# Designed miniproteins, single chains, continued (2), part 102

Each design is a single chain, and the fold is of that chain. pLDDT is the mean over its residues in the fold that is shown.

## One batch from the design tools (miniprotein)

Design m7773
Fold by ESMFold2-Fast:
Structure m7773 (fold): chain A 67 residues (1-67)
Amino acid sequence: MEEAKKAAYKTAKETTKKALKEGKEKESALVRGVKAGIETGLKNGASEDDAVEAATRGAKEGLEEAE
């Protein structure tokens, strides 16, 4: 469970940072990161609530690190 949440967080963060580096707008980058993180979390056995929480946090941190 913790592993799945960490995977969702990391995937969302890296996806958001990559999208920002490629010139995507902040909102678009955040949406892409959250979506990728949720998919990764669910695939690894996280609940939907946990996947959304971890992915949202990861994407937000990716945005903050890119700024």
Scores: mean pLDDT 82

Design m7774
Fold by ESMFold2-Fast:
Structure m7774 (fold): chain A 91 residues (1-91)
Amino acid sequence: MRESVVRASAAVALGAVYVMKEIFKNADKKDIKKLQQLLKDLDTLAAQLKALAADAKALGDDKTVAKLEAALAEVEKMKKEVEEILKKLEE
């Protein structure tokens, strides 16, 4: 990938993590369908962050890699929290 494209894509993905954190914070934790959609969106974002981190690493952009890996860790934590909420609602 071109370096400028990877950095631009990383900035967009990092912005998406911020938006997803706000959506999760304000989400109705009793709406199973919305929580299932949120889980799918978080899974897609996690895959995108992993791909971008690999691309940034190939370019030697260690600062962008660190930011993307930190964002991926936050997305994975949100995924686990959504999965736990869904399990409790289905009990």
Scores: mean pLDDT 83

Design m7775
Fold by ESMFold2-Fast:
Structure m7775 (fold): chain A 68 residues (1-68)
Amino acid sequence: SAAEELRRRILELRAEMYRKSIELLNLEKQLKATSDEKKRAEIEKQMQNLRKEIAELSEEIRRLEAEG
């Protein structure tokens, strides 16, 4: 059914958001262990991109939940 397809899609998006959240935690750990300024800037940029992607996924999930 359309409702089952919607629920499955939401679960897939939540799983992707969770994976990106774990990646973000790993980058935070790397940042704390890194003293090189250039490497720190690269990690911070990657973290910023991941935060944006997580926010976009969260918004899409909310949008889909409003449809059900």
Scores: mean pLDDT 89

Design m7776
Fold by ESMFold2-Fast:
Structure m7776 (fold): chain A 62 residues (1-62)
Amino acid sequence: SREREEAVLITAAGILYSAADFEPELSLRGLRELEREAEEKGLEEAVAHIRELIRRVEERMA
């Protein structure tokens, strides 16, 4: 279901975000790939959540 796909991508994004303290560039690349997948599937809630995590990682790297 759409709700399951959103939950899976949001969970995966959370795991990648947790890794940003050790591997920020790897985390950022993974999050961008998940954002693209969510966009292709039209999962707007997942897209919004993943974009916020990307913003937070980029802010910490600046």
Scores: mean pLDDT 85

Design m7777
Fold by ESMFold2-Fast:
Structure m7777 (fold): chain A 63 residues (1-63)
Amino acid sequence: MSKEEVIKLLEEQAKWFEEQGDLDSAKELREIREKLEKGEISPEEALDRTREISAEATKKRAA
């Protein structure tokens, strides 16, 4: 995926978590987006971190 596609995905995921009341996950996704925009992390690393956050959020929802 391009950097711009990953940024858009992170924005959409953060908004979705915020709408679900998961403000912590939304905040973490926005921080990843900022790091990606600054070039501090790669698009691949941003996607990996996003998957980790989604997995943790799913685990909390199931518990």
Scores: mean pLDDT 79

Design m7778
Fold by ESMFold2-Fast:
Structure m7778 (fold): chain A 80 residues (1-80)
Amino acid sequence: SEVEKLLEELRKLIEEAKKRLKQGDVEGARKLIEEAVEIAQKIQAKLPELSPEQRREVIEAEAELTAVRMLVYVAEKEAK
């Protein structure tokens, strides 16, 4: 489904952002997180159409996105 494709894209962006952070590419990680937020917003607009299982997957992905966003924020402050 369209939702499954968006969820896959969201997860890929989150994982790539984590890799960029490990490499010290904080700016690259920030850009990937901004893209991930846009995908998450598209998924949020489709929430009424989601199955309970899809909704759980979205909650899990959003929790991970929130954690990585926090790591990027901290890394930006450390980079000065």
Scores: mean pLDDT 84

Design m7779
Fold by ESMFold2-Fast:
Structure m7779 (fold): chain A 57 residues (1-57)
Amino acid sequence: GGPEEIERAAEGARRGALAAGGSEEQAKTVQDAALSGPDGHTAERNGVRAALAAGAG
C-alpha cells in the first residue's frame, strides 16, 4: 500500500491507545511510531508495540 495505508494504521493505533485508556500524549506517541514505518504492515506493528509500551493493554 501507499501512504494512505500507513496513515490508516497510524490512526487506528491512536484510536486504540485512547480506547485502552491512554492519554493524548500516549496516543500521539503510538501514531508517530506507526507513521515512521515504510509500509502499512510495519506501521501497524510499530503502532501496536508503542501502544503496549505506553501501557495500553
Scores: mean pLDDT 74

Design m7780
Fold by ESMFold2-Fast:
Structure m7780 (fold): chain A 90 residues (1-90)
Amino acid sequence: MSREEAEEAVRGLERQAELLEKAAELLKEKDPELAEELRELSRELREAAERARELVEAGREEEALRLLEETARRLEPRFLELAERAREIL
């Protein structure tokens, strides 16, 4: 696995975190509780992306990709649930 592939995966997770933060901003007046849950998920994604970036910088690209894959698998059900709840409000 190349460094470029690992860096692209990190950028993907960072992009997802940005979308969650924007959704939280749109919902903060209508559903403050959902907005806070979206911010927490965004924070978890950013933390995973930062750790993965550190692994890439250390030359541990395979470990970075495994971390990103595991993080995506763990957080996907929560992301889908929160996205559905947000869609019903927006």
Scores: mean pLDDT 81

Design m7781
Fold by ESMFold2-Fast:
Structure m7781 (fold): chain A 60 residues (1-60)
Amino acid sequence: SKEEIERLKKEIEEVNREIDQLTADMKAAPDTLENAIAHFVRLAELVDKQIELEIEIKKL
């Protein structure tokens, strides 16, 4: 439905904002190795979610 598409678009926009913020944080702060690993794990999770949401929209 149109309502489902709009909801998914908002979720994608939120994920994109989180990716942008995480990328900015990673660039601005000198990280320890442990923090760098945690940031890359989180980035991978966000990218996977973005891909899943885009696939879901294409199915509608």
Scores: mean pLDDT 80

Design m7782
Fold by ESMFold2-Fast:
Structure m7782 (fold): chain A 80 residues (1-80)
Amino acid sequence: SATRENAELARERGEEYYKQGKYEEAADAYLLSGWYYESLGDLASAAESFRKAGEAYEKAGKLDEAQRAYQKADRLEAQL
């Protein structure tokens, strides 16, 4: 589906930004990927994307955003 393709593309962009040290852009891309996976009901992939967003926000110094992303990942994992 277009939504799954968008989720994968956002994840790939996140990984590429992360490799470049563009941590805030990486976090935003991972966050977007998580939302697409969540809308598909793919809670495992959504949780992983939100966790990666949290890690990227931490590296960007965005600690409040990182905590929110981790909490979202934890809540999704609790539904598995």
Scores: mean pLDDT 89

Design m7783
Fold by ESMFold2-Fast:
Structure m7783 (fold): chain A 65 residues (1-65)
Amino acid sequence: IAAGTDIEELRRAMEELLEELRKNPENASLYSALGILAAEASLAGDEELARRVREEMREIRREAE
């Protein structure tokens, strides 16, 4: 059950970091970590998940600026 397990792990990590980013939108390290996870999701073949995470990060960053 490799594909399902990998995607679930990535999704959970991304959701957790997105929640932290929403609470701390000034934390540059969280953007970096989410960027890495989005790249991992894209490499795993889930380009929609990667795109969604990048879009959420961009929205949070734009609202914080």
Scores: mean pLDDT 75

Design m7784
Fold by ESMFold2-Fast:
Structure m7784 (fold): chain A 72 residues (1-72)
Amino acid sequence: ASAEADRYVDKANAALEQGNYEEAIKWYEKAIEADPDSPLVPTLYRTIAWLYEQMGDKEKAEEYRKKAEEKA
């Protein structure tokens, strides 16, 4: 696994524990950029979609769900 991507996932998880959904999304997106071919990418896209849904952004939630399906 990419050490860079793993570090970004850790930062995203820390932001999520603090309830900072916007910060969590930022770090999950950086994790995907660092290792776009990772088998974890569909799961990260689904997590981002869920976070956008919690924030009330239904359009972004649907966009990221589709990205997850395309990578799976």
Scores: mean pLDDT 84

Design m7785
Fold by ESMFold2-Fast:
Structure m7785 (fold): chain A 99 residues (1-99)
Amino acid sequence: LSEEEKEAIKKIEEIMTSDEGSAKEQMDKLKEYITILLENNPEFEKILREFALEYNKDYDKFIKDNEHLLEGVNPKLLEEGLGKFTVLGTRKALKELGL
């Protein structure tokens, strides 16, 4: 991983577990760092895309099967549009990559 990718991963986890700022501000920051990973890591982009397809196929099943990945996340983020997928998809993709 590049230093930029490592910093993005660190910031993603810090934002997900922080109660600082509004839910919108935290989601905007999350999207910024997720975009860095999407641009710099083709495997992360591929895995996240595959999870987006699975989520769209059965939302309830995807959430239920990956509920453990919501542990420690600020609940405010989960109330934003696509917040649950953004959190679950990102954490799942990072875990699959061993990051």
Scores: mean pLDDT 80

Design m7786
Fold by ESMFold2-Fast:
Structure m7786 (fold): chain A 75 residues (1-75)
Amino acid sequence: LTPDQEAEALYSLALMYYSIAKHLASKGDLKEAIESLEKAIELLDEALKLAQNPELKEEIEKKKKEIEEELEKLK
């Protein structure tokens, strides 16, 4: 895999954790939702380290900010 392809894979995995977190939060499972959001942020940080394409970096940064805002609402 190229660095950008690996970054895209990590980004996709982060989005899966984000979806899981939203589902858990909707059920009132706040602790598990927070853990899933934190894992999504970690994966996005790894993706940003690998990403070389500027458009991909911007997309990942926007999603990280969105997830960080959701995390702060649950803490």
Scores: mean pLDDT 88

Design m7787
Fold by ESMFold2-Fast:
Structure m7787 (fold): chain A 62 residues (1-62)
Amino acid sequence: LKVGDVVRALKDQPAPNSRFLALKKGDLVEVLEVVDEYFALVRSLKTGEEGYVSKGDLEVIE
């Protein structure tokens, strides 16, 4: 993952708190920041909402 990547959620991801973005399988998000080995800050292309997500279940698409 790198900043500017568009990525697809490979499975549903719940938001454990208000800083995280809840994702459904198939949702597309843009990477805004790579935080660490586990998390990235992303923006939902569907809703425009921003939040942290787990990197483990994301697929980079063009």
Scores: mean pLDDT 79

Design m7788
Fold by ESMFold2-Fast:
Structure m7788 (fold): chain A 96 residues (1-96)
Amino acid sequence: SERLLEGEIHLALGLMAYSIGDYETAVKQLEKAIELLKDLDKKAVAVALAALAGAYYGLGKYEKAIEYAQKALELDPDNELAKEQLRKAKEALEKA
């Protein structure tokens, strides 16, 4: 569908932004990807949620990073990015 293709484009843009440390752009693109893909591709949504957790961690928003990492793990319990972001965000809150 057109919505699926649009969602995949926003996912790719969000993942690219995340990989280069542009966390504000990553958040915007990944949130749009999740909105478009939520009923169409659960695996893509889990990837987007894990990357969104990483982006929020990069922005110092540790509570949001925990929330989105947990949502990613509900869809994909084996998601290594989500596990890593959950661990890092919890550790950051314990040090504060």
Scores: mean pLDDT 90

Design m7789
Fold by ESMFold2-Fast:
Structure m7789 (fold): chain A 63 residues (1-63)
Amino acid sequence: MEERIKKLKEEVEKLKGSNPELADKAEQYIKTAELSRKVGDLEAAETAINQAEKVIEEAKKKL
């Protein structure tokens, strides 16, 4: 899980230059995932990670 969050943060940084709106949405999901993981809600954290990955994938498809 930690490695997936790290990769998502790196992808968000790359997207900020080309698609800042989708980068912001993905960043919000990443923050939700980190908070959920901190309180032990691994199911909510996994859901948020999946949502962030979908947003990043959509941004990549438009390139």
Scores: mean pLDDT 79

Design m7790
Fold by ESMFold2-Fast:
Structure m7790 (fold): chain A 59 residues (1-59)
Amino acid sequence: VGATGPAVRALQRLLRSYGLDPGPVDGVADEALEAALREFLALVEPDAQQRALIDAVRA
């Protein structure tokens, strides 16, 4: 897993702003972040900025 801390923190903050629980904003891509991201993608169609952020974390 090669997720960068700044991109992971940005995604964690984004998920929290939607009322999801990605765990702590610590810059670590763990199972809590993945679970929150899956729920986010099931409920919300990401825009171009959100897709770019998700790609940065998962690429």
Scores: mean pLDDT 75

Design m7791
Fold by ESMFold2-Fast:
Structure m7791 (fold): chain A 68 residues (1-68)
Amino acid sequence: MKAVKVDPRKYSPAAVRSYVRNEAKHLEELVKKYPDNEEYRKKLEELKEWLTLSDEELVEAVAKKMEE
């Protein structure tokens, strides 16, 4: 199956926040297993920063990242 980009604006902000929170937990485990992998650490820090944003800012941050 071909991967398709999901539009985070179609989801409730609570659903987007839950997704980011779960992804951050997954990355925390990866950082714990591979502490020298700087890419996992940088992604985790980005997700933690997003979780401090308002719901509207979080949705826009996720949408912008998915456009890259």
Scores: mean pLDDT 76

Design m7792
Fold by ESMFold2-Fast:
Structure m7792 (fold): chain A 59 residues (1-59)
Amino acid sequence: MVDKEELEAEVEAAMYVIRGAVYELMGDLEGAKEAYRKAAEAASDPEEKAIAEERAKEL
């Protein structure tokens, strides 16, 4: 059973990942990079943080 706070953090991180993907499609690489960094900050799971941080570095 997931805590409400943990679920809210997961949803927020997911929203930033979606925003990052939209910015990539628009060609706004700086916007995408910042969105992925915010996703990493919002994520409570260390694995999800690492994935988001790595994606931001690839841009």
Scores: mean pLDDT 77

Design m7793
Fold by ESMFold2-Fast:
Structure m7793 (fold): chain A 111 residues (1-111)
Amino acid sequence: MKIEVSDVKVDADEVPAGGTLRVTATVTNLSDEPVKVQVVAELLDPEGRPVAAATSEWVEIAAGESKTVTVDIRVPADTPPGEYRVRVRAFSEGGIVESEWSAPVRVLPAP
């Protein structure tokens, strides 16, 4: 099956430690069969290690259909300030990564 993550939006380019990043993604089922998909959004440090994550509910997408999924990543208050990346992946049942997207985000000091 072929699943596409597109039109990914992060509500801010900067977030304070202890804050929340809202991630919205469009997931499209490009196959000829219905599929269940889960979206995982992660905040990655400069080494590519996830420091925070948010996971959507499982969403059933009919053949050729698109659905919009929104998840909120809660940034730990002890996260060091600096340059990070948000990575969004769509998983099918069985844990197969079907599609991936990423964008830079800056973490600011906690208020």
Scores: mean pLDDT 82

Design m7794
Fold by ESMFold2-Fast:
Structure m7794 (fold): chain A 70 residues (1-70)
Amino acid sequence: SKEELIKKAEEAEKKGDNRKAAFYYTQAASLYYVEGNYDEALEYARKALELDPKNPMARRILEFIEYKKK
């Protein structure tokens, strides 16, 4: 579930594992995006990029959301 992914991301973040935290946040963002919850998808994708600026999946989600907002 999205809730479990966010919990895992928060736990990884608290341990300083930014790459793992970003991975879980991008998975949560992807699920929000598929459900059409673009605000939440954007929030978690941005959070992932703060932790791992070169995360390709988070960047891709941001690009998809920007395309939808046209």
Scores: mean pLDDT 83

Design m7795
Fold by ESMFold2-Fast:
Structure m7795 (fold): chain A 76 residues (1-76)
Amino acid sequence: SMIDEIIKLMEEKELSQEAIDHVRAVLETLEKRKDPHFEEFAKLLYEELSKLPKGASLDEVNAVVEKVIGEVEAKR
């Protein structure tokens, strides 16, 4: 699944378990809601997370999540 691919990327980048759990919760919430922008959100999130350095802080991960949320919400 796209969620599993994103989690694997975060693990390979040695991001904190707290950051991984937060991102998983956001993605699972959108998927359960059958949000029409879920696929776009997941793809953008993967691209932005892939740009982060290994060991990126929780604050850096949260900033990426908030940025992607804002970009997708602007398309409502």
Scores: mean pLDDT 84

Design m7797
Fold by ESMFold2-Fast:
Structure m7797 (fold): chain A 74 residues (1-74)
Amino acid sequence: SAEIERLEAEAERYIAEAEELVRRGGPKEEIYEKVGLTQRYIGELYRLDKEAGLRMAERAEAALARMERLLAER
């Protein structure tokens, strides 16, 4: 589905933008906004395709764990 592909791409884009902001020492408020957008798109994906949503959630959780470790070191 084109809609499922769009939602996956949006979620991947926002989490990648959040990770880049963490690497660059960007503001926590902007990082958390990108994370919130990622979670919102994963929620939409889960409603349309539970398996795709779960796979994307696992990927996002791994990325969030990496980001959280970096943020805790600041």
Scores: mean pLDDT 85

Design m7798
Fold by ESMFold2-Fast:
Structure m7798 (fold): chain A 85 residues (1-85)
Amino acid sequence: MSEELIEAIKKAAKELNISLEEAVEIVFEALENGYIKEDGSLTPEVAKKLGLTEEQAKDPYTSVKAILEAVLKEGDLETSDLKIS
């Protein structure tokens, strides 16, 4: 992972009041599924599903926070707003 992505995870985890370990696990799973890139940018399809603009999707902090919020709301990545049918 890039340094920018790691810093984004730390900041988002603190703001959402979740453990760093939990936030890292969620983001690693999102990387494995191709929802987020190593630089912290979202794919256009995921950005649209999360209601983000193209500019917001390029910001690692905004992207990580949006993914974490979606997963926390749905309970996992399989049932989250990120799932493409």
Scores: mean pLDDT 75

Design m7799
Fold by ESMFold2-Fast:
Structure m7799 (fold): chain A 97 residues (1-97)
Amino acid sequence: SGTLEALLAEAYERAKKKKEEILKEIEENPDTSEEEVKKKLEEKKKEILAWLEEKMDAAGLSEEQKAAAKAIVEDYLDYQKDLVLKYHKELKKKKEE
């Protein structure tokens, strides 16, 4: 596979692992606030995008390739953020009933 394809695949796997860590923290701490969850998700996004930028720079990708890869990964991270926030709200509701 091409370098860009390989980097996108690794970015997705890293995003999945960090999402799983956040979900575990929410499940282990049922009083975690929505603001704390949002902060963890924002930290995850920054870490993954910083990793991706470093790897794209090291691989010598063009500015157009970097912009496209970042946009794709950001869309994926935003999708994960929405899912985690919905899960947190539903889990909290079920545990407080």
Scores: mean pLDDT 85

Design m7801
Fold by ESMFold2-Fast:
Structure m7801 (fold): chain A 78 residues (1-78)
Amino acid sequence: MEILRRAEELIEEITRVGIEIARLLGREELIPLFEKQGEAAKEMARALAEASEELAEEFVRLLEEDLERLRELLEEAR
């Protein structure tokens, strides 16, 4: 399933960037929160993909927006 794979890839990248920001800011206590959020998002992606392709596509758009926002935060933290 293409959309689910895309969602999972985005969630993994979001988690990676979030962890990088946490480490850069010396807030390693936030790492477990990013990991838990990623797992919850993957569960949501699976549920949405099973319910509706349109909902899964909308979730992917939201994930892409979240990733872009996190990348902006990472650049500001540098």
Scores: mean pLDDT 83

Design m7802
Fold by ESMFold2-Fast:
Structure m7802 (fold): chain A 64 residues (1-64)
Amino acid sequence: GKEELEVLLKDLKKEVEKADLPEEVKEKILKLLKEAEKALKEGNVEKAEELLKEAAKIFEESLL
């Protein structure tokens, strides 16, 4: 639900900020997280979930 997505967004943001990644990659992920936060604020849970999944995928792929 919405509460679970809010927790995941907050956790992913912290992990991205701590990670040793190129600044361009961090900015791309953080932009997606900002858009996800906006979608949650607007009540668009489906869009927020899609944006969070995209951000998580980019983050995971950048660590491999």
Scores: mean pLDDT 82

Design m7803
Fold by ESMFold2-Fast:
Structure m7803 (fold): chain A 80 residues (1-80)
Amino acid sequence: SKEEYEKLVEEAERLIRELEEAIKAGDKERVRELIKRLEELRERLLELAKKEEDEELKLKILVHALALGGEILVAERIIK
């Protein structure tokens, strides 16, 4: 549903803010924990998209999941 999608987006935004703070602090362990949580959230978005009957909403969810995947890859490169 649109409401469920919006809640997942809000959670992603919160986790991304926490990730930025952890990166600034140089806390590699916290960054790894947050990456895992973001990966789990991305999986939840993909599951929601698979069940979505509204094609416009489905595409919007998929775009968000792809964007989140990109953010995860960038964070992983920073903590090498």
Scores: mean pLDDT 86

Design m7804
Fold by ESMFold2-Fast:
Structure m7804 (fold): chain A 67 residues (1-67)
Amino acid sequence: SHMTNVIGAGGTAPSHLPADERARLEAAQREAGKYLAEKIKDANTTMDQIAEASREAAALYRERLAA
């Protein structure tokens, strides 16, 4: 059986967290994911731009968790 636990930007929140906290993590991940997708939707996006967009998305995720 394939059993993997994925935690991270774009990943599923851990199932052992309380439901309300898990929902908040999922919302933050979804928002960060949308931000990243908007930044890199251009087919001509360079690797440097992808790296910068990824850092910005990670910062947004952290701010949403803190807010």
Scores: mean pLDDT 64

Design m7805
Fold by ESMFold2-Fast:
Structure m7805 (fold): chain A 119 residues (1-119)
Amino acid sequence: MTYGSDEILALMRELGFPEEDIEAVEKAVERGNILLLVSGDVSVDSAAALTPAELEALRAIVEKAKELVENGETNTIIAANVLDSPATSSSAAKVAQLGLEESGRKVGVIETTILAPAP
């Protein structure tokens, strides 16, 4: 599943992120930056359904969004991939990167190399 910028903001609000973090992410998106959280197997029905790895990836996206706002960056994509396997990560990252190269935007890929614990 892929969470876009609007869904990331909704997840942040449900998880009780500080208002300053939510405002920073909103400002990053307003400036044309794109935020993507990619996960191999997530039900979108609740923030409570996020795995620890997905929550860590979400926090990493928030930190990078704050960095983009601080540096005045625009038209940058931040993609965080939650890995069920190395193959899944590679495909998602390449798809994001190709879409960015096509759009002429800068690519910032956050690779969270946390293997999700086996079910």
Scores: mean pLDDT 63

Design m7806
Fold by ESMFold2-Fast:
Structure m7806 (fold): chain A 60 residues (1-60)
Amino acid sequence: TRDRIVEAAIEVFSRKGEEATLRDVAEEAGVSVGTVRSHFPSKEALERAALAKLVEELEA
């Protein structure tokens, strides 16, 4: 579920930027907003996880 949320966050943040909400990410991932909050306590935590995932996909 965590990976699904992170993948959904990348998609939502790419479309909505700073206007993206945890609710938008929950809807994209097909989970409840409570489930998103159980893995990521804030939008900033989710943004950091999404960035880490993108960096992980890129090699030096």
Scores: mean pLDDT 77

Design m7807
Fold by ESMFold2-Fast:
Structure m7807 (fold): chain A 65 residues (1-65)
Amino acid sequence: SEEEELKKLKELLEELTEYWKKLIEENPDRAKELLEEANKKLEELKKEYPELSEVLEEQKKKLEE
């Protein structure tokens, strides 16, 4: 179902966000570049999957914390 697919995608996006956040924390010299790259990938996903825009916006906000 669409609801089940969205739930799985949200879980995967949360895991991806945790991974990116950890990479940024472990590489402070590259933090700005890594954050920009992550944001760029999230923007690309919004273009491909507009139905995920809310979830992607939440992940972007979490990365910018």
Scores: mean pLDDT 75

Design m7808
Fold by ESMFold2-Fast:
Structure m7808 (fold): chain A 60 residues (1-60)
Amino acid sequence: LQEKSKEAAQLMEQNNKLIHEYFAAKKAGDTERAAELMEQAKKVNEQIVALFEEIRKLLE
């Protein structure tokens, strides 16, 4: 349980970093990099949601 909570915090930090890099890539005109970063950010966000669902089940 505690490890999953720490993973959630790390995933949220990674998501924030990916979003920041995404906007930087867009401003630089690096469309390939921006697309990759957005895909990864979306994936991380889905993992965060799934992880919260798992934590909820463990607490029940």
Scores: mean pLDDT 80

Design m7809
Fold by ESMFold2-Fast:
Structure m7809 (fold): chain A 64 residues (1-64)
Amino acid sequence: MATQARLLQQLLALGGFPAITPANWRELARDPRFRAALRTFQALTGLPVDGVPDAATSALLALA
C-alpha cells in the first residue's frame, strides 16, 4: 500500500472514523467530517480538493 493510504487512515483514526475498505468508503463519503479529512488528504497529495473520492483519489487508496 502507498504511504498516502496510510496517512489517510491515520487522519481518519484521529477523527474517530473506521478504516476505509472497498465495502464502506461510499457510505463514509456521505459524512461531512469524512469529506473534510478527504480534502486534507487531497491537498497533501496534490489532487483537486473537492472532498469527493474521484478516480484519482480512489486509485491512490487502492479502492478502484
Scores: mean pLDDT 65

